# Designs tried in a protein design run: designed miniproteins, single chains, continued (3). Part 62

Each design is a single chain, and the fold is of that chain. pLDDT is the mean over its residues in the fold that is shown.

## One batch from the design tools (miniprotein)

Design m10147
Fold by ESMFold2-Fast:
Structure m10147 (fold): chain A 115 residues (1-115)
Amino acid sequence: MEEEERERREKEEKIRVAVLAAVALGAQELRTPPSPEVENMRNTLLTEIRELLIEAGLEEEEARRLINRALELGRELARKGEVTEEAFERAAEEARRRYREYEPIELKPAVAPLA
């Protein structure tokens, strides 16, 4: 029981860290000059972020959509000049909330017990 709760918290933390990293990466896109080396580093980070989300139990398409949304929010923050840790955390939370709202939230108990 404690191990399952720990695993769930670890998965939730992986999603939080991955989405926050994607927001920061999106914001960094407007600040870093384009180069092949920068593109290679960006692709490596995006792969790592995707792997974290898959490890957290997301499907590949879900991970891709969440990453793309987080990247867009990061770019918007950079355009506005709102490049603070707090702004990135708020954007990451917004990306995660929108993802959860699209799918029914599994609550405990979500429905009356079947047996």
Scores: mean pLDDT 74

Design m10148
Fold by ESMFold2-Fast:
Structure m10148 (fold): chain A 100 residues (1-100)
Amino acid sequence: DPERHERILKEEFPEYEEIPKEKLFEIIDKLEEKLKKQPKTPKLEHNLENLERMRKAIENGEIRVYRAKGKEVSDEDILNALATLLELPHLKEMVLGGSL
Protein backbone atom coordinates (compact mmCIF):
# COMPACT_ATOMS: atom_id res chain seq x y z
CA ASP A 1 0.00 0.00 0.00
CA PRO A 2 1.99 3.02 -1.29
CA GLU A 3 -0.18 5.65 0.46
CA ARG A 4 0.17 3.89 3.82
CA HIS A 5 3.92 3.41 3.25
CA GLU A 6 4.26 7.14 2.40
CA ARG A 7 2.36 8.10 5.59
CA ILE A 8 4.56 5.82 7.74
CA LEU A 9 7.76 7.21 6.16
CA LYS A 10 6.51 10.79 6.61
CA GLU A 11 5.87 10.09 10.33
CA GLU A 12 9.13 8.17 10.98
CA PHE A 13 11.29 9.98 8.40
CA PRO A 14 9.67 13.43 7.84
CA GLU A 15 12.76 14.44 5.84
CA TYR A 16 12.65 12.64 2.49
CA GLU A 17 13.26 14.08 -0.95
CA GLU A 18 12.45 13.34 -4.58
CA ILE A 19 15.44 12.31 -6.69
CA PRO A 20 15.51 14.92 -9.51
CA LYS A 21 14.58 13.74 -13.03
CA GLU A 22 17.95 15.05 -14.24
CA LYS A 23 19.74 12.62 -11.87
CA LEU A 24 17.55 9.73 -13.06
CA PHE A 25 18.37 10.55 -16.71
CA GLU A 26 22.11 10.79 -15.85
CA ILE A 27 22.03 7.26 -14.38
CA ILE A 28 20.12 5.90 -17.40
CA ASP A 29 22.60 7.63 -19.77
CA LYS A 30 25.56 5.97 -17.99
CA LEU A 31 23.95 2.52 -18.29
CA GLU A 32 23.06 3.13 -21.97
CA GLU A 33 26.70 4.07 -22.74
CA LYS A 34 27.89 0.83 -21.08
CA LEU A 35 25.35 -1.21 -23.08
CA LYS A 36 26.40 0.47 -26.37
CA LYS A 37 29.92 -0.96 -25.85
CA GLN A 38 28.52 -4.53 -25.94
CA PRO A 39 27.87 -6.61 -29.12
CA LYS A 40 24.48 -6.02 -30.73
CA THR A 41 22.18 -8.88 -29.62
CA PRO A 42 18.38 -9.22 -29.19
CA LYS A 43 18.91 -9.00 -25.40
CA LEU A 44 20.82 -5.72 -25.80
CA GLU A 45 18.02 -4.31 -28.01
CA HIS A 46 15.44 -5.34 -25.37
CA ASN A 47 17.49 -3.65 -22.60
CA LEU A 48 17.79 -0.44 -24.68
CA GLU A 49 14.00 -0.47 -25.30
CA ASN A 50 13.43 -0.77 -21.54
CA LEU A 51 15.70 2.24 -20.90
CA GLU A 52 13.73 4.26 -23.50
CA ARG A 53 10.46 3.25 -21.76
CA MET A 54 11.93 4.43 -18.42
CA ARG A 55 12.88 7.80 -19.95
CA LYS A 56 9.37 8.36 -21.34
CA ALA A 57 7.67 7.38 -18.07
CA ILE A 58 9.93 9.80 -16.13
CA GLU A 59 9.39 12.62 -18.68
CA ASN A 60 5.59 12.13 -18.49
CA GLY A 61 5.67 12.16 -14.65
CA GLU A 62 4.32 8.57 -14.55
CA ILE A 63 7.08 7.33 -12.21
CA ARG A 64 9.07 9.04 -9.45
CA VAL A 65 11.77 7.93 -6.99
CA TYR A 66 12.36 9.37 -3.51
CA ARG A 67 15.06 8.85 -0.90
CA ALA A 68 15.24 9.46 2.85
CA LYS A 69 17.39 12.54 3.53
CA GLY A 70 20.82 11.57 4.85
CA LYS A 71 20.55 8.09 3.28
CA GLU A 72 22.98 7.45 0.44
CA VAL A 73 21.54 5.38 -2.42
CA SER A 74 23.59 3.81 -5.22
CA ASP A 75 22.95 4.23 -8.96
CA GLU A 76 22.18 0.47 -8.96
CA ASP A 77 19.46 0.93 -6.27
CA ILE A 78 17.90 3.73 -8.35
CA LEU A 79 18.03 1.63 -11.55
CA ASN A 80 16.40 -1.32 -9.74
CA ALA A 81 13.64 1.01 -8.45
CA LEU A 82 13.03 2.35 -11.98
CA ALA A 83 12.91 -1.20 -13.39
CA THR A 84 10.42 -2.21 -10.66
CA LEU A 85 8.19 0.81 -11.42
CA LEU A 86 8.31 0.01 -15.16
CA GLU A 87 7.25 -3.61 -14.44
CA LEU A 88 4.64 -2.52 -11.83
CA PRO A 89 3.30 0.85 -13.12
CA HIS A 90 0.44 0.92 -10.58
CA LEU A 91 3.04 1.74 -7.87
CA LYS A 92 3.92 5.08 -9.60
CA GLU A 93 6.66 5.85 -7.02
CA MET A 94 9.21 4.27 -4.69
CA VAL A 95 11.12 5.44 -1.61
CA LEU A 96 14.70 4.24 -1.10
CA GLY A 97 16.53 3.95 2.25
CA GLY A 98 13.27 4.10 4.26
CA SER A 99 13.29 0.65 5.92
CA LEU A 100 15.35 -2.31 7.02
Scores: mean pLDDT 72

Design m10149
Fold by ESMFold2-Fast:
Structure m10149 (fold): chain A 63 residues (1-63)
Amino acid sequence: SELDKKLLEKFGKTAKEVKENILAAIATGDPIILRLIEYETGLTPEEVKEMSDEELAEVLLAK
């Protein structure tokens, strides 16, 4: 998809891989990592979990 192409150019990862990495980071429960995710995405970890891979990709590319 066009989003996967832009993510590969910016992050070197597909939308699926980016989502999997962020979900793995959230799963650690580390307060520092959770705060970093909120800072980088502008969303809570709960909001990130509810997003599709494509929706999360659009948020990251808009920043």
Scores: mean pLDDT 77

Design m10150
Fold by ESMFold2-Fast:
Structure m10150 (fold): chain A 78 residues (1-78)
Amino acid sequence: MLEDALDQLEERIMKLIEELEKLGLTEKARKLREEAKRAFDALKQAVANGDSSAAVAELERLRRIKEEAEKAIKEAKE
């Protein structure tokens, strides 16, 4: 269901941010957590309002946040 998919995405992003914190990238983790929270809040509002355009935009932002976190973790481990 959509709610399950959003919960899984949120869990994945939060786990990546937690890994950044463990690697000592505290400031980057803080910024990505703030951005993710805003994007999730905006996505939930867009879905509630039936605004498919806004929902797609926020999903794209969450995807970029996830990719940025994954890249930062990879670079820190290299």
Scores: mean pLDDT 82

Design m10151
Fold by ESMFold2-Fast:
Structure m10151 (fold): chain A 97 residues (1-97)
Amino acid sequence: SRIEELVARLERVRDTDLAESLRLLLELFEELGLSPEVLEEVRELLEEALRAHEEKRTVTVTRTTNGEVFSVEMPEWEYLLAVATGLAGREVRRRLA
């Protein structure tokens, strides 16, 4: 299937070519049937992730656990990728419900 082909291609490039990996991931989300509106949001997040990686940007994420607030600094591209994949996953789950 096209999904299996895209996954196989992504596995080949995931550790060597971030730009190609993000392009294949977007194509995979399109094959999974994301709406044009969600695909556009995901595309913009993935393009920003690539820029954040190239610029070595970081982001501080604040978390509250047991009433205590703490912050962790992480690569911004990893954060943006998590946001993009979360958005895509939410759309896929909604369609299966």
Scores: mean pLDDT 81

Design m10152
Fold by ESMFold2-Fast:
Parts: sequence; C-alpha cells; structure tokens
Structure m10152 (fold): chain A 92 residues (1-92)
Amino acid sequence: GTREIVVTVKLENTGEEVTLRFIAREPLLDREEVARVLLENADDPSAESEERVRTALGDWLYSRYPEEEVELSAEELKALLDELAAAAEALR
C-alpha cells in the first residue's frame, strides 16, 4: 500500500526544523535507479519532474526505513543525498 514517510531535519545554523514528506508506494532497493531518476530530472524545473524525484526518493527511503516516520539529522540527510549524488556521477 501507499505509505507517507515523514523526515524531520534540524538545521544547525538556525535551529529551525524542516519537515519533508514523501509518498512511497513500494520499496525501491536499487540506489542506481534512484540516482538515474535524479539525473534525468536535474535540469527540468517542472512540477512533473519534482513529483518523479519525490516518488523515487520516497520509495528508496521506504526500502531503507520501513517505519512511517523517520527523524534524521541534517548530517544524516546530507550523507544520504551525497550517496545518491555519487551514484548519479558514476552514471555520467
């Protein structure tokens, strides 16, 4: 079924909390597939591209964190995004 994954990140510089919401349909285990979606949509400012990226990230987070709510630090979120960015660079 469809799951909502909620990620709460605290920014060190401002002390501000940012809540990110992802709708996940099924777990996506393949990091390279997520990176490919990010790369293919990097230069497309459309809402449709943003939705594709958010869906792929949500499905990937579902595969890593099967709970509906995940609390990540800014550093942990950056590490996950850096992992995807490195995979995307390897696909170029």
Scores: mean pLDDT 70

Design m10153
Fold by ESMFold2-Fast:
Structure m10153 (fold): chain A 99 residues (1-99)
Amino acid sequence: SIEDLIQQIEQLILDSNQQLSSAMQQGLRTGDWEAVRAQIDQIQKDLKDKLSTLALQLAELGNMKDRKAELKRMVEQDVPTWELRMKIRELIKEAKEKL
């Protein structure tokens, strides 16, 4: 359902924020910032891929053709994760308004 997809996206963002926080704390303890940077890059790539998949499913299920087309272009253009997150926030807001 639309509500289930919104919950999955919100949970994914929370989980990724916790993973990033944990990586930063590990860096502070070990001083191995090269390993931490590699871990953060991987977390951000995984987040971007999963967010893209779920957001496109949400736009399709919500019959939001313009939002889906924009998200597809953003993925094809490999926009930064922060920019994709901003557009997904707008998508979730619109989806919630339609519930």
Scores: mean pLDDT 85

Design m10154
Fold by ESMFold2-Fast:
Structure m10154 (fold): chain A 90 residues (1-90)
Amino acid sequence: SLTEEVLKALSDPESYEKLLAVLEGTRDRALSLGDERTAKLAQEALRLAQQAKAAIQAGDLDSARKLAQELTKVLQELSKRAEELGAKLA
């Protein structure tokens, strides 16, 4: 499932840092464009990723799974918004 892929990414140091960098870049770009909703979603994803990573490090797998599920939903919303913007620009 997509949530299992997210959990694997959070557990790998390189994938985790890359995810944070992408989300920070998305937030900063959205802020520059006045897209407050996309910026808020990116910031929420950053917070959820950091909380899920902390849960993994603490060995709290149940909390990690719940946070990863929430993160997956936010990432799906961000992906949909990116697709909608791409369609309008095409």
Scores: mean pLDDT 85

Design m10155
Fold by ESMFold2-Fast:
Structure m10155 (fold): chain A 71 residues (1-71)
Amino acid sequence: SKEELLEKQIKRVSDFLRENRDWSEEELRQGLLRLVSGFVDELEKAGLSQEEISEIINEVVRHAVEERRRL
């Protein structure tokens, strides 16, 4: 479901940030950009609409920003 895909992507980003907390701001930013690009590809292949993909990506980004501030 869309909710399961959202939770999966949030977990991937959270895990990435936690595993790489010693990385520089630039390294983390580049890593996150690569992850987001991969997520968009996966969501498109899963047959989600552009609106659904946008909603998921916006929510994932929001969670990433919150997690990054806490690390």
Scores: mean pLDDT 77

Design m10156
Fold by ESMFold2-Fast:
Structure m10156 (fold): chain A 99 residues (1-99)
Amino acid sequence: MAEVPALVAALSSEDPEVRREAAERLGELGEAVAEAVLEHGGVQPLADLLSDEDLAVRLAAIEAIKRLGEPVRERAIALLESRPEKDKVLEASIEELKK
């Protein structure tokens, strides 16, 4: 879908509301756009949102990754686990993605 590149760019917005809406929209589109998300480099910005200061943004990102399905979820978990330092919020988000 032509909207996927724009949504992936919006995940890196300075506005937390824009980041939350972009993650929610990707989750609504679900598995049908998983390949496009991978192709347009959306996994890294989605994984980065799991460390966001805004709880609503973090929850939207968790739900989006879960709804996008296995290939996005596995890659997101691998990226998050590769981080040299993890706080309790990030550790809890990684555990939630594994469920």
Scores: mean pLDDT 82

Design m10157
Fold by ESMFold2-Fast:
Structure m10157 (fold): chain A 81 residues (1-81)
Amino acid sequence: MEIKEKAIELFRKAAELAEKYVGPALANTLRGAIEAVEKGDYEGAIELARLAYQGASAHPEAEDIVRLLKEAIELLEKAKK
């Protein structure tokens, strides 16, 4: 799977979990990260993912979101190099 496609998949899963367990603001931030990846703005996507990571880390129920965001950030950092 291409790094870009995998990162988008991870962000979509995280956005679904955020909508269900945290709230629409976090889900919308992650949708912005998906849009950035689609445009090739990997730096912008990483910044949005880090903001979402900070928000999710405040919620114990968001552990799966935190894990997905870590994986997506790592993939985008590799694609950026």
Scores: mean pLDDT 82

Design m10158
Fold by ESMFold2-Fast:
Structure m10158 (fold): chain A 120 residues (1-120)
Amino acid sequence: MEEAMEEAEKIIEEGAKKAEEEESEEEARKLVLLATGEAVVYVLEKAGDKESAEVARKYLEKAAEEPEKYQEYAGKMLAEVLKLSSDDTVALVQAILAYGEAKREEALAKLKERKAKAAA
């Protein structure tokens, strides 16, 4: 679980780095969202929770199509995972979602700074 969390963080960090190089804030948000969802699926699969991993992938696909609704889809995914997974696994999923949100905001801030410097 702890080792799975480290790999999940790496997946999100790689997505965030790619997002920093994007020209569109919408594409940057989508890249970090996809990376966060892949990290959630990875942790659920490592926990042996195949049903929750399938639920997470379903909501990840929906969130990727409608990034503005990602909070709604993340909430629905968490509600379903809460019924299927242990409290420890749910806590890890919540931590990954929070980490992904923080990394998305960081990547967007860096993208905006990069564009501002290019304009100077």
Scores: mean pLDDT 79

Design m10159
Fold by ESMFold2-Fast:
Structure m10159 (fold): chain A 61 residues (1-61)
Amino acid sequence: LLAAQEALRTIPAEKIPAVLKAVHRMLVEGMSPEEAEKWLVEQGIDPELARAAAEVAAYHR
């Protein structure tokens, strides 16, 4: 968890809106962590960062 949170701090500014949208969809729309990770990768986010974002959002759910 801590390592995932630290990885999220390295996300480029231009990718932050996509990460926030995925977190919102997981928390509000019931999107699965696996679906959020896949969607973030489709937005051009590194697979490791996409996984970290989905993992952090799932934990805070």
Scores: mean pLDDT 72

Design m10160
Fold by ESMFold2-Fast:
Structure m10160 (fold): chain A 65 residues (1-65)
Amino acid sequence: MEVAREVGTEIRLIGVANEAGASLRIEDGVFVVRTEGLSPEKAEALKERAEKLAAEAGYEIRFEE
């Protein structure tokens, strides 16, 4: 279950970022989401959703412009 949850969270994070028009990469075990080009409202919504998903799976997440 833990491994399946982990893989599922990665897919969900990628999906949420792509849906918002953001790019996502993994750097030293941290999910890095680039919010460049997003409206402030979309960036804030993405950050909130991504932070919740990452926290539930025990991932560290960062945002960059």
Scores: mean pLDDT 72

Design m10161
Fold by ESMFold2-Fast:
Structure m10161 (fold): chain A 95 residues (1-95)
Amino acid sequence: SPERDRLIAFLRSEYEKVLKKIDETIELAKKQGREDIVKRLESMKKDLEADVEDAIARLRATTDPREGAIVFTALSLRLAGVDFEVEVIKKELEK
């Protein structure tokens, strides 16, 4: 549906913002020689990509609006949680 397509587009846009923040934080960690943080962020990036791809595939496949709402909410919370964790890491690197 057009509504589903807009929700997927919104989630992709939010994912792209988080991905950019992860990439910027990886570059900051590299400049500081924090290979431990680089590896942690690269792992986080890979796990998030898999979660986003799975959630979008589920949203496209489901005909149940309740399942769609659950998947949308779960991914939205996941994206917010990763954004928050990356912001904490970035602030620790800036100290």
Scores: mean pLDDT 89

Design m10162
Fold by ESMFold2-Fast:
Structure m10162 (fold): chain A 72 residues (1-72)
Amino acid sequence: MSVEEQAKKTIEEIEKLVEENKDKLPPSLIEEVKNFIKMAKELLETDPSKTEEVLEAAKYALELLKTYLKNV
C-alpha cells in the first residue's frame, strides 16, 4: 500500500470514528477534526511532497481521538 493510500485510509478511519461517536465528542472538537480532514485532503491532492507529513498528522489525530473516546 502506498503512503498516499495509507493517508487516505487513515483519514477515512477518522471520518468514520467521528460519525459513529458524534454524541460523545464536543462540537468544537468535531469542527477541528473536520477542518483537519479538509486540509489533509487538499494537501494530498495539491502537494505530493507532503504526503508523508499528512499520513503522520492523520495517525496522530486518530490516536488522540481514540484516547479521548476511551476516557470519555
Scores: mean pLDDT 81

Design m10163
Fold by ESMFold2-Fast:
Order: C-alpha cells, then sequence, then structure tokens
Structure m10163 (fold): chain A 88 residues (1-88)
C-alpha cells in the first residue's frame, strides 16, 4: 500500500473514532492493523487538541466494540505518554 493511501486511511480512522463511528474505525483497523491505527490516532488526537481523557474514553469504547479489551493496558500506556507530552 502506498504511503499516501495509508495516511488517508489513518486520518479517516481518527475522524471515525472522534465521531463515534466505531464500525468505520474497525474496518480501517482490519486493513492496516490495530497497533498502527492506535498509534497514529493518538498522534492525530494530540494535534487536534483532544484531551487525554476524551481520547481514553473513545479508545476504550472502540476496544469494547471491536472485542479487543485485552489491549486496554496498551491504551492506558499510550494515554499516559500523551499526558506527559502535553505537560512538556
Amino acid sequence: MEMEEKRKLLEEAYKAVKEGNYEKAIEIMEKLGFDAVLMTVSYIAGLEGMSPEEFREKMLKLLEKHNRLELRPEVEEIVEEYRKLLEE
């Protein structure tokens, strides 16, 4: 997959998560891999000024919808790193 196509899908994944369209986010995760989407969505959320708490809530809802609650510790770790970056 071309880098430009991957970037577009990752941006669409962030928009879907932000809007609560978890079905669309899951579709993109299936194409690109959950870890890649999770990392990029956290980065875009930071650029958009989404709070760590809002990001956490939306990601946990996505994990529940995708039946991937075992990844909750990874989400919590990413949220903690996001908080540290905002504190700089």
Scores: mean pLDDT 69

Design m10164
Fold by ESMFold2-Fast:
Structure m10164 (fold): chain A 82 residues (1-82)
Amino acid sequence: EVRASLEAAREAALRNIEEAEKYVDQGDIEKAKSYVEGALAVARAIEELSRQDPAYREEGLKAARDIIKRANEVLKKAEEKS
């Protein structure tokens, strides 16, 4: 269950990042930032869930770090186009 929840959350965050990248390319910086915030919120939820289950802590924290890194890269591109 926890593994399935982590995978679903990771996929949702990655979809938010993909949408954010599309909106950056379209020049819709406000929508891009909104999707980045969505991805970051999911990453925080993954971190919290990972702290509650030691069996998935390492996998969850790694996933959250990857999401945060990608979200910040998109946010930086959005700020450069602002």
Scores: mean pLDDT 81

Design m10165
Fold by ESMFold2-Fast:
Structure m10165 (fold): chain A 84 residues (1-84)
Amino acid sequence: LPSARELARAAAELARRAVEELEANFEALSAEFGREAVEAALAAIRAAAERLGAALATHADDEAYLEATVRAALAALQAVGDAL
């Protein structure tokens, strides 16, 4: 199984790709779901990516903290997927 650090890096990459997909499809998604909803989704995923980056920089050896941060980030990604 991947280490907590490897999972955190993978989650950060997923969050980065989610931001890129939302930005690439911003106008189409805004037309379907409303601009405010898409802007909120982008803000949530960007915040998750920033938290993952900070955790990797400051808590790289704290497996429990990294696992909690990954879980929170995946929950944010899932919530965005459920909303859009």
Scores: mean pLDDT 82

Design m10166
Fold by ESMFold2-Fast:
Structure m10166 (fold): chain A 100 residues (1-100)
Amino acid sequence: MPLTEEQQKLMMEYLKKHGFEAPTPKTWAELEQLLGRLGARLAKEKLEAIEKERGPPTTEERIAIALEVTEEELNLLKELNAPQELIDEVQERLDRIRAA
């Protein structure tokens, strides 16, 4: 399904908030790819910040960052009224991280 102009604007504002430069996504597939790239970058930056401050991140800290990044992604998809299938995929990923 194509994204509405309002959904595109909200996604671009979210990317700008995190200092992430990317072309405007026109489809849910393009948005999913951008969220994956952004999530990976945010997780890396958070882990590097911990390492700089006090040394190597613990397993608990790695899990906490994965939870935080995935929860933010889930909340954004809900705000965008994303297809239920995409929301369910991210929720299942979140549940797997919580079980670890």
Scores: mean pLDDT 82

Design m10167
Fold by ESMFold2-Fast:
Structure m10167 (fold): chain A 91 residues (1-91)
Amino acid sequence: RREIIEEASTEVAYIEVLVGYRLAKKKYKDAPAEEQEKLGKEYAERGKKSYFDAGAGAGLFSLSDPETGKKKAEELIEEMRKRALEEARKQ
């Protein structure tokens, strides 16, 4: 139950981060590369927020052990962010 919700939330956030990063690069193609990278990171942060919101709504962060839930979510989000950004940069 918890594991299923956690994995599903991570995949949704991963897609949002990946799409956001790609859109930032495409949308601001006329901007300097430094500015495009900044915008890409902002879209990545939106993906993280979506995961937190989804996890809370699904009860992931309402676990009987809130400290463990918080730590797990932070680690999972960081891994998702790294993988999504690396994949977006390759394309």
Scores: mean pLDDT 58

Design m10168
Fold by ESMFold2-Fast:
Structure m10168 (fold): chain A 68 residues (1-68)
Amino acid sequence: SSEYVEKVIEEIKKARTKDELLRIVMGIMRDLSDEDAIELGQLLSSHASSSTEEMKKAVIEKIKEIYS
């Protein structure tokens, strides 16, 4: 639902560290298809050296894409 996506995005925005962001995303991955979970995992790996804010932007855009 759109309400679920909005709640998830708000939690991601509130994450202060990469560790907090990763915990939130790993929780979301449990509710995704294997294909979507793999894509999100690959996105996290590609942004491992990025700032927390850059990783947040990438994750938010991917979540919007997945739930579109």
Scores: mean pLDDT 83

Design m10169
Fold by ESMFold2-Fast:
Structure m10169 (fold): chain A 64 residues (1-64)
Amino acid sequence: SMMSIQQQAIRLIDQANQYAQQGNIQQSNQYIGDAIPYVSQITDPQVMDRINRMMRQIRDNQGR
């Protein structure tokens, strides 16, 4: 269950990053939103740190 949640979170964040790199801000934001409920269930601090850094990178890519 927890592993499936982590896999879903990473998948959604990877999609958000791909759309951010393509300049598709709308789709990127939708995937970020979809990822939040899964991310909030992750308790591994290293995984959470990685996800938070990826989310910051995505937002930076969107703001440029």
Scores: mean pLDDT 83

Design m10170
Fold by ESMFold2-Fast:
Structure m10170 (fold): chain A 106 residues (1-106)
Amino acid sequence: SGLRDSLEEAIRRLEPRLSARELQRIEEDTQKFRDQILSLPVADQEKLIQSQIPVLQQKAVELLQQLSRDPDNRQTVAQLLLTYRRLLVLIDIDDQIQEQKRQAEQ
């Protein structure tokens, strides 16, 4: 999808700006976020995805504004990368839920 491709491209551009330690912390936070969502019943996963996508999109907008004012701020880069990775997690889980529903209707 266009949104997934845009997020993956943005992530690829941001990753070289951070150290291996910063990237590992983001990866650990991303995995914890995924595990927390997947521990929920499917109906609660759907509710969380619907509520959190707009929140994370707004956070990404605010972080992009901060980064435009201070392009070398590593903390802002790290938070933006984490926000994009969390958005990808939500999109991936939503895609899996929609595929499961599609298969159940066959």
Scores: mean pLDDT 89

Design m10171
Fold by ESMFold2-Fast:
Structure m10171 (fold): chain A 83 residues (1-83)
Amino acid sequence: MTKNEAKVEHLLTVYEEYGSQMNVDQKKLFLTELNKALEKVNNKAFLKTLKNRLEKVIKSLSSEPALKAEVNKLKNLLEQKLQ
């Protein structure tokens, strides 16, 4: 597992455990860091194992107007990497 793959898993685990307690600024930092790490992950098999978890992140944050840009970036990254 690469450093960026480990970072993606760690960020998802933190969000799954604590995401409901995060304010909008914390959610924005989470999405920004997740997107930066995902840009550097090219292992399609690894990304397929995370697909459902990433889709749940998108669904949970899609209603937040302040997060629209980062949510759209995450959607585009998944679409491009999981063709």
Scores: mean pLDDT 86

Design m10172
Fold by ESMFold2-Fast:
Structure m10172 (fold): chain A 67 residues (1-67)
Amino acid sequence: MSLDDEELERFQKALKEGNVEEIIEILKKLTDPASIKAARAVIKEWYKKGKLTKEQYEEILKVLDEI
């Protein structure tokens, strides 16, 4: 299922706070390839902007690769 508006807001808040556990929980709710691809792009953009550490980024990508 795609994220609803509340889940999208929670996802953005978790990204700002660097809460990897919350980010992973939200990402595990994604089932369609298009939403997974979009989430991957957002995560990569946040890493490029210095909002995520390399370790946080790699942990999140590992979860996305297993979905």
Scores: mean pLDDT 74

Design m10173
Fold by ESMFold2-Fast:
Structure m10173 (fold): chain A 93 residues (1-93)
Amino acid sequence: DPLAQLRAALIAAGVSEALADELVAAIAAVPAEYRDDALATAAQELGVAVDVAGAPLSTAELAALNPALPPLILEASVEIGVRELVRAVEKVT
């Protein structure tokens, strides 16, 4: 299940469970014909691996499908960046 893969990959990357659940729910609310595209775009923007084929969408296209998607992707990106910084610091101690 690509949505379950996205959730697991987000949590592994350092996204909170609450935010991962919100982002997955926002993608699941997208019409089925665009869901794989939205999922693939979110995975690519967040640098997480998900076994899904989709066309990349712009921020405007994501917002048209669900206006919650761009801000949730941005918030997840910030959480991943903070976790990567913490891990980089810990590796030198």
Scores: mean pLDDT 82

Design m10174
Fold by ESMFold2-Fast:
Structure m10174 (fold): chain A 62 residues (1-62)
Amino acid sequence: MEPVVPAGASPEIRELLRKAAEAVQKALEHSDDPELFSQYFKEAVELARKARELARAEGRPL
């Protein structure tokens, strides 16, 4: 499935969410490797956090 991004989000939020979704997919592809899974999942969490901070600053919920 393609990564789904909110239609109402700004381009910056959409880009961060897309990158977060890609990082989640990479983590899942390496679920049998705890180090790679942890690295990709941590990257996804950080990207999602940045997206949420931008959404909050713009007054838009994610």
Scores: mean pLDDT 74

Design m10175
Fold by ESMFold2-Fast:
Structure m10175 (fold): chain A 66 residues (1-66)
Amino acid sequence: SALLELVKQAVRRTPGLHIPEEELEALAERIAELERQGVPPRDLASLNLPEEEARLIDAVRLLQLL
């Protein structure tokens, strides 16, 4: 998946971000679902995501030039 590769790149490029590799695929699918629904960052906070996951989602969006 192109999104999974982008997630892996975001993790490698974000200092201090430690997310287990086994969770990256599920996280990529969650990001894809949120993008399909057009969920803004404020709604991500309402989903009570861990801070590291929220940081990764932001990094992926910036890397995609959304």
Scores: mean pLDDT 65

Design m10176
Fold by ESMFold2-Fast:
Structure m10176 (fold): chain A 83 residues (1-83)
Amino acid sequence: LVDELAKHLQLAANYSWLVEQGDRSKEPLLREHVQNAVELMKKLGIPDEVLREIIESARYQGLKKLAELLESYLKNDKVPEAS
């Protein structure tokens, strides 16, 4: 489970970077991996403090879309919808 979480977060980071380079075709893949990552975080009982650290790291790296999607989940206390 932890290895799956790391995999989905890494893929989400990669796709966020590509979307920021202008490849919008990767946005559905970004959202899918974010969705899988937050579902795994919920199953593992990952505290909000750890999620905030991940969000800050993403912002520091310039992964704005990833940070926005994770922040949306944190604020809404729910997995974000695809809309």
Scores: mean pLDDT 77

Design m10177
Fold by ESMFold2-Fast:
Structure m10177 (fold): chain A 94 residues (1-94)
Amino acid sequence: SDEEKLEEMKKLLEEVKELLKDKDPEATQRAEESIETVEKYAEGKATAEELLKTVGELGSKILERASTLDPDTFRRVYELVMRAAEIAKELLEK
């Protein structure tokens, strides 16, 4: 269901935030903005386009950090963001 997809996306983004806290304040803020957009989408206050855009902007920020994050942290964060983006795309393509 959409509710299950949104809950999964929120969990993925909360893990991203936890992994980046104390390491990258800007990327952490982008993850927080993405979580807020998921919550607004669930309430009918944001569009699927806005959700995909916000998660995509987080993904771009993570790619900028490829050389500055620990490789294990980068790999995990990238995997989580890409999965969240996939869910956002599925919500848009309905």
Scores: mean pLDDT 86

Design m10178
Fold by ESMFold2-Fast:
Structure m10178 (fold): chain A 69 residues (1-69)
Amino acid sequence: MEALETLSKAMDEFRKGLQGDIESVDKAIELFDQAAELATQAGNKRLAELAKRMKESAEKVKKSLLEKE
């Protein structure tokens, strides 16, 4: 299922982002957004909501990394 594959890739990029890689956080945000869209198209409401919440978390991580010296 494309939504699950996209979510898995987003999780891998998010994990790298948590280690300080801003480019990986940006990729995670894009992939979580794609996973949410694919899950919505597939009718998987729970997966779509999870992907949307993970996107919000990735956006907060990016903001935190940009604010730290």
Scores: mean pLDDT 81

Design m10179
Fold by ESMFold2-Fast:
Structure m10179 (fold): chain A 78 residues (1-78)
Amino acid sequence: GFKEITLHFHGLQPSEEARERMRRAALSIPGVHAVRFDAPRVARLVVDASVDPVALAEQLSRRLGVVVGVESVRDVAA
C-alpha cells in the first residue's frame, strides 16, 4: 500500500529551482514514488506505507538545509 504525506518546507525559497532541488532530493529517497507541489512551500508525496513521515521530514530537512514539517498523513486507497 501507499501513504500520501503533506510536507511544509519552512524557509524554502519559492522558486522553480528550489522546487526542482526538493523534488530531486525527495525522489532520491527509497520508497518515495511521486512529488506534487500544492503551494510554493507545500508538497504532497506518495510513498510506500512502510515510510515513516517524521523520519522522511527529518531526512529532507538535513539534505535541503530547511525545517520540514509534516502537515498531514493519509493512507491511499488501493
Scores: mean pLDDT 82

Design m10180
Fold by ESMFold2-Fast:
Structure m10180 (fold): chain A 90 residues (1-90)
Amino acid sequence: ARDAARAALTELGREMVEAVQSAPPEKRQEALDKVSELIQRALDALDAGDLPGFVEAAEEAGKIAMEVSTDPELIERVQAAVERLRAAAA
């Protein structure tokens, strides 16, 4: 479970970075900073055995990446990665 959840977060992180890179330049740095903070929060929760906190932080990071992205295909990929992470943490 933990290894699957960590792998899913790694995949989500990759998709989120691509989605944020599609954002207008003025929004990219703030979104990357917030996503990075939430990824660290998710990793800290996972290491503490807090699976609900892990999912909550990862979902919030995905939401930020999807809200700033201008590419519908990248938004869909982030959404799919969030769903896979939720399944891996169950």
Scores: mean pLDDT 86

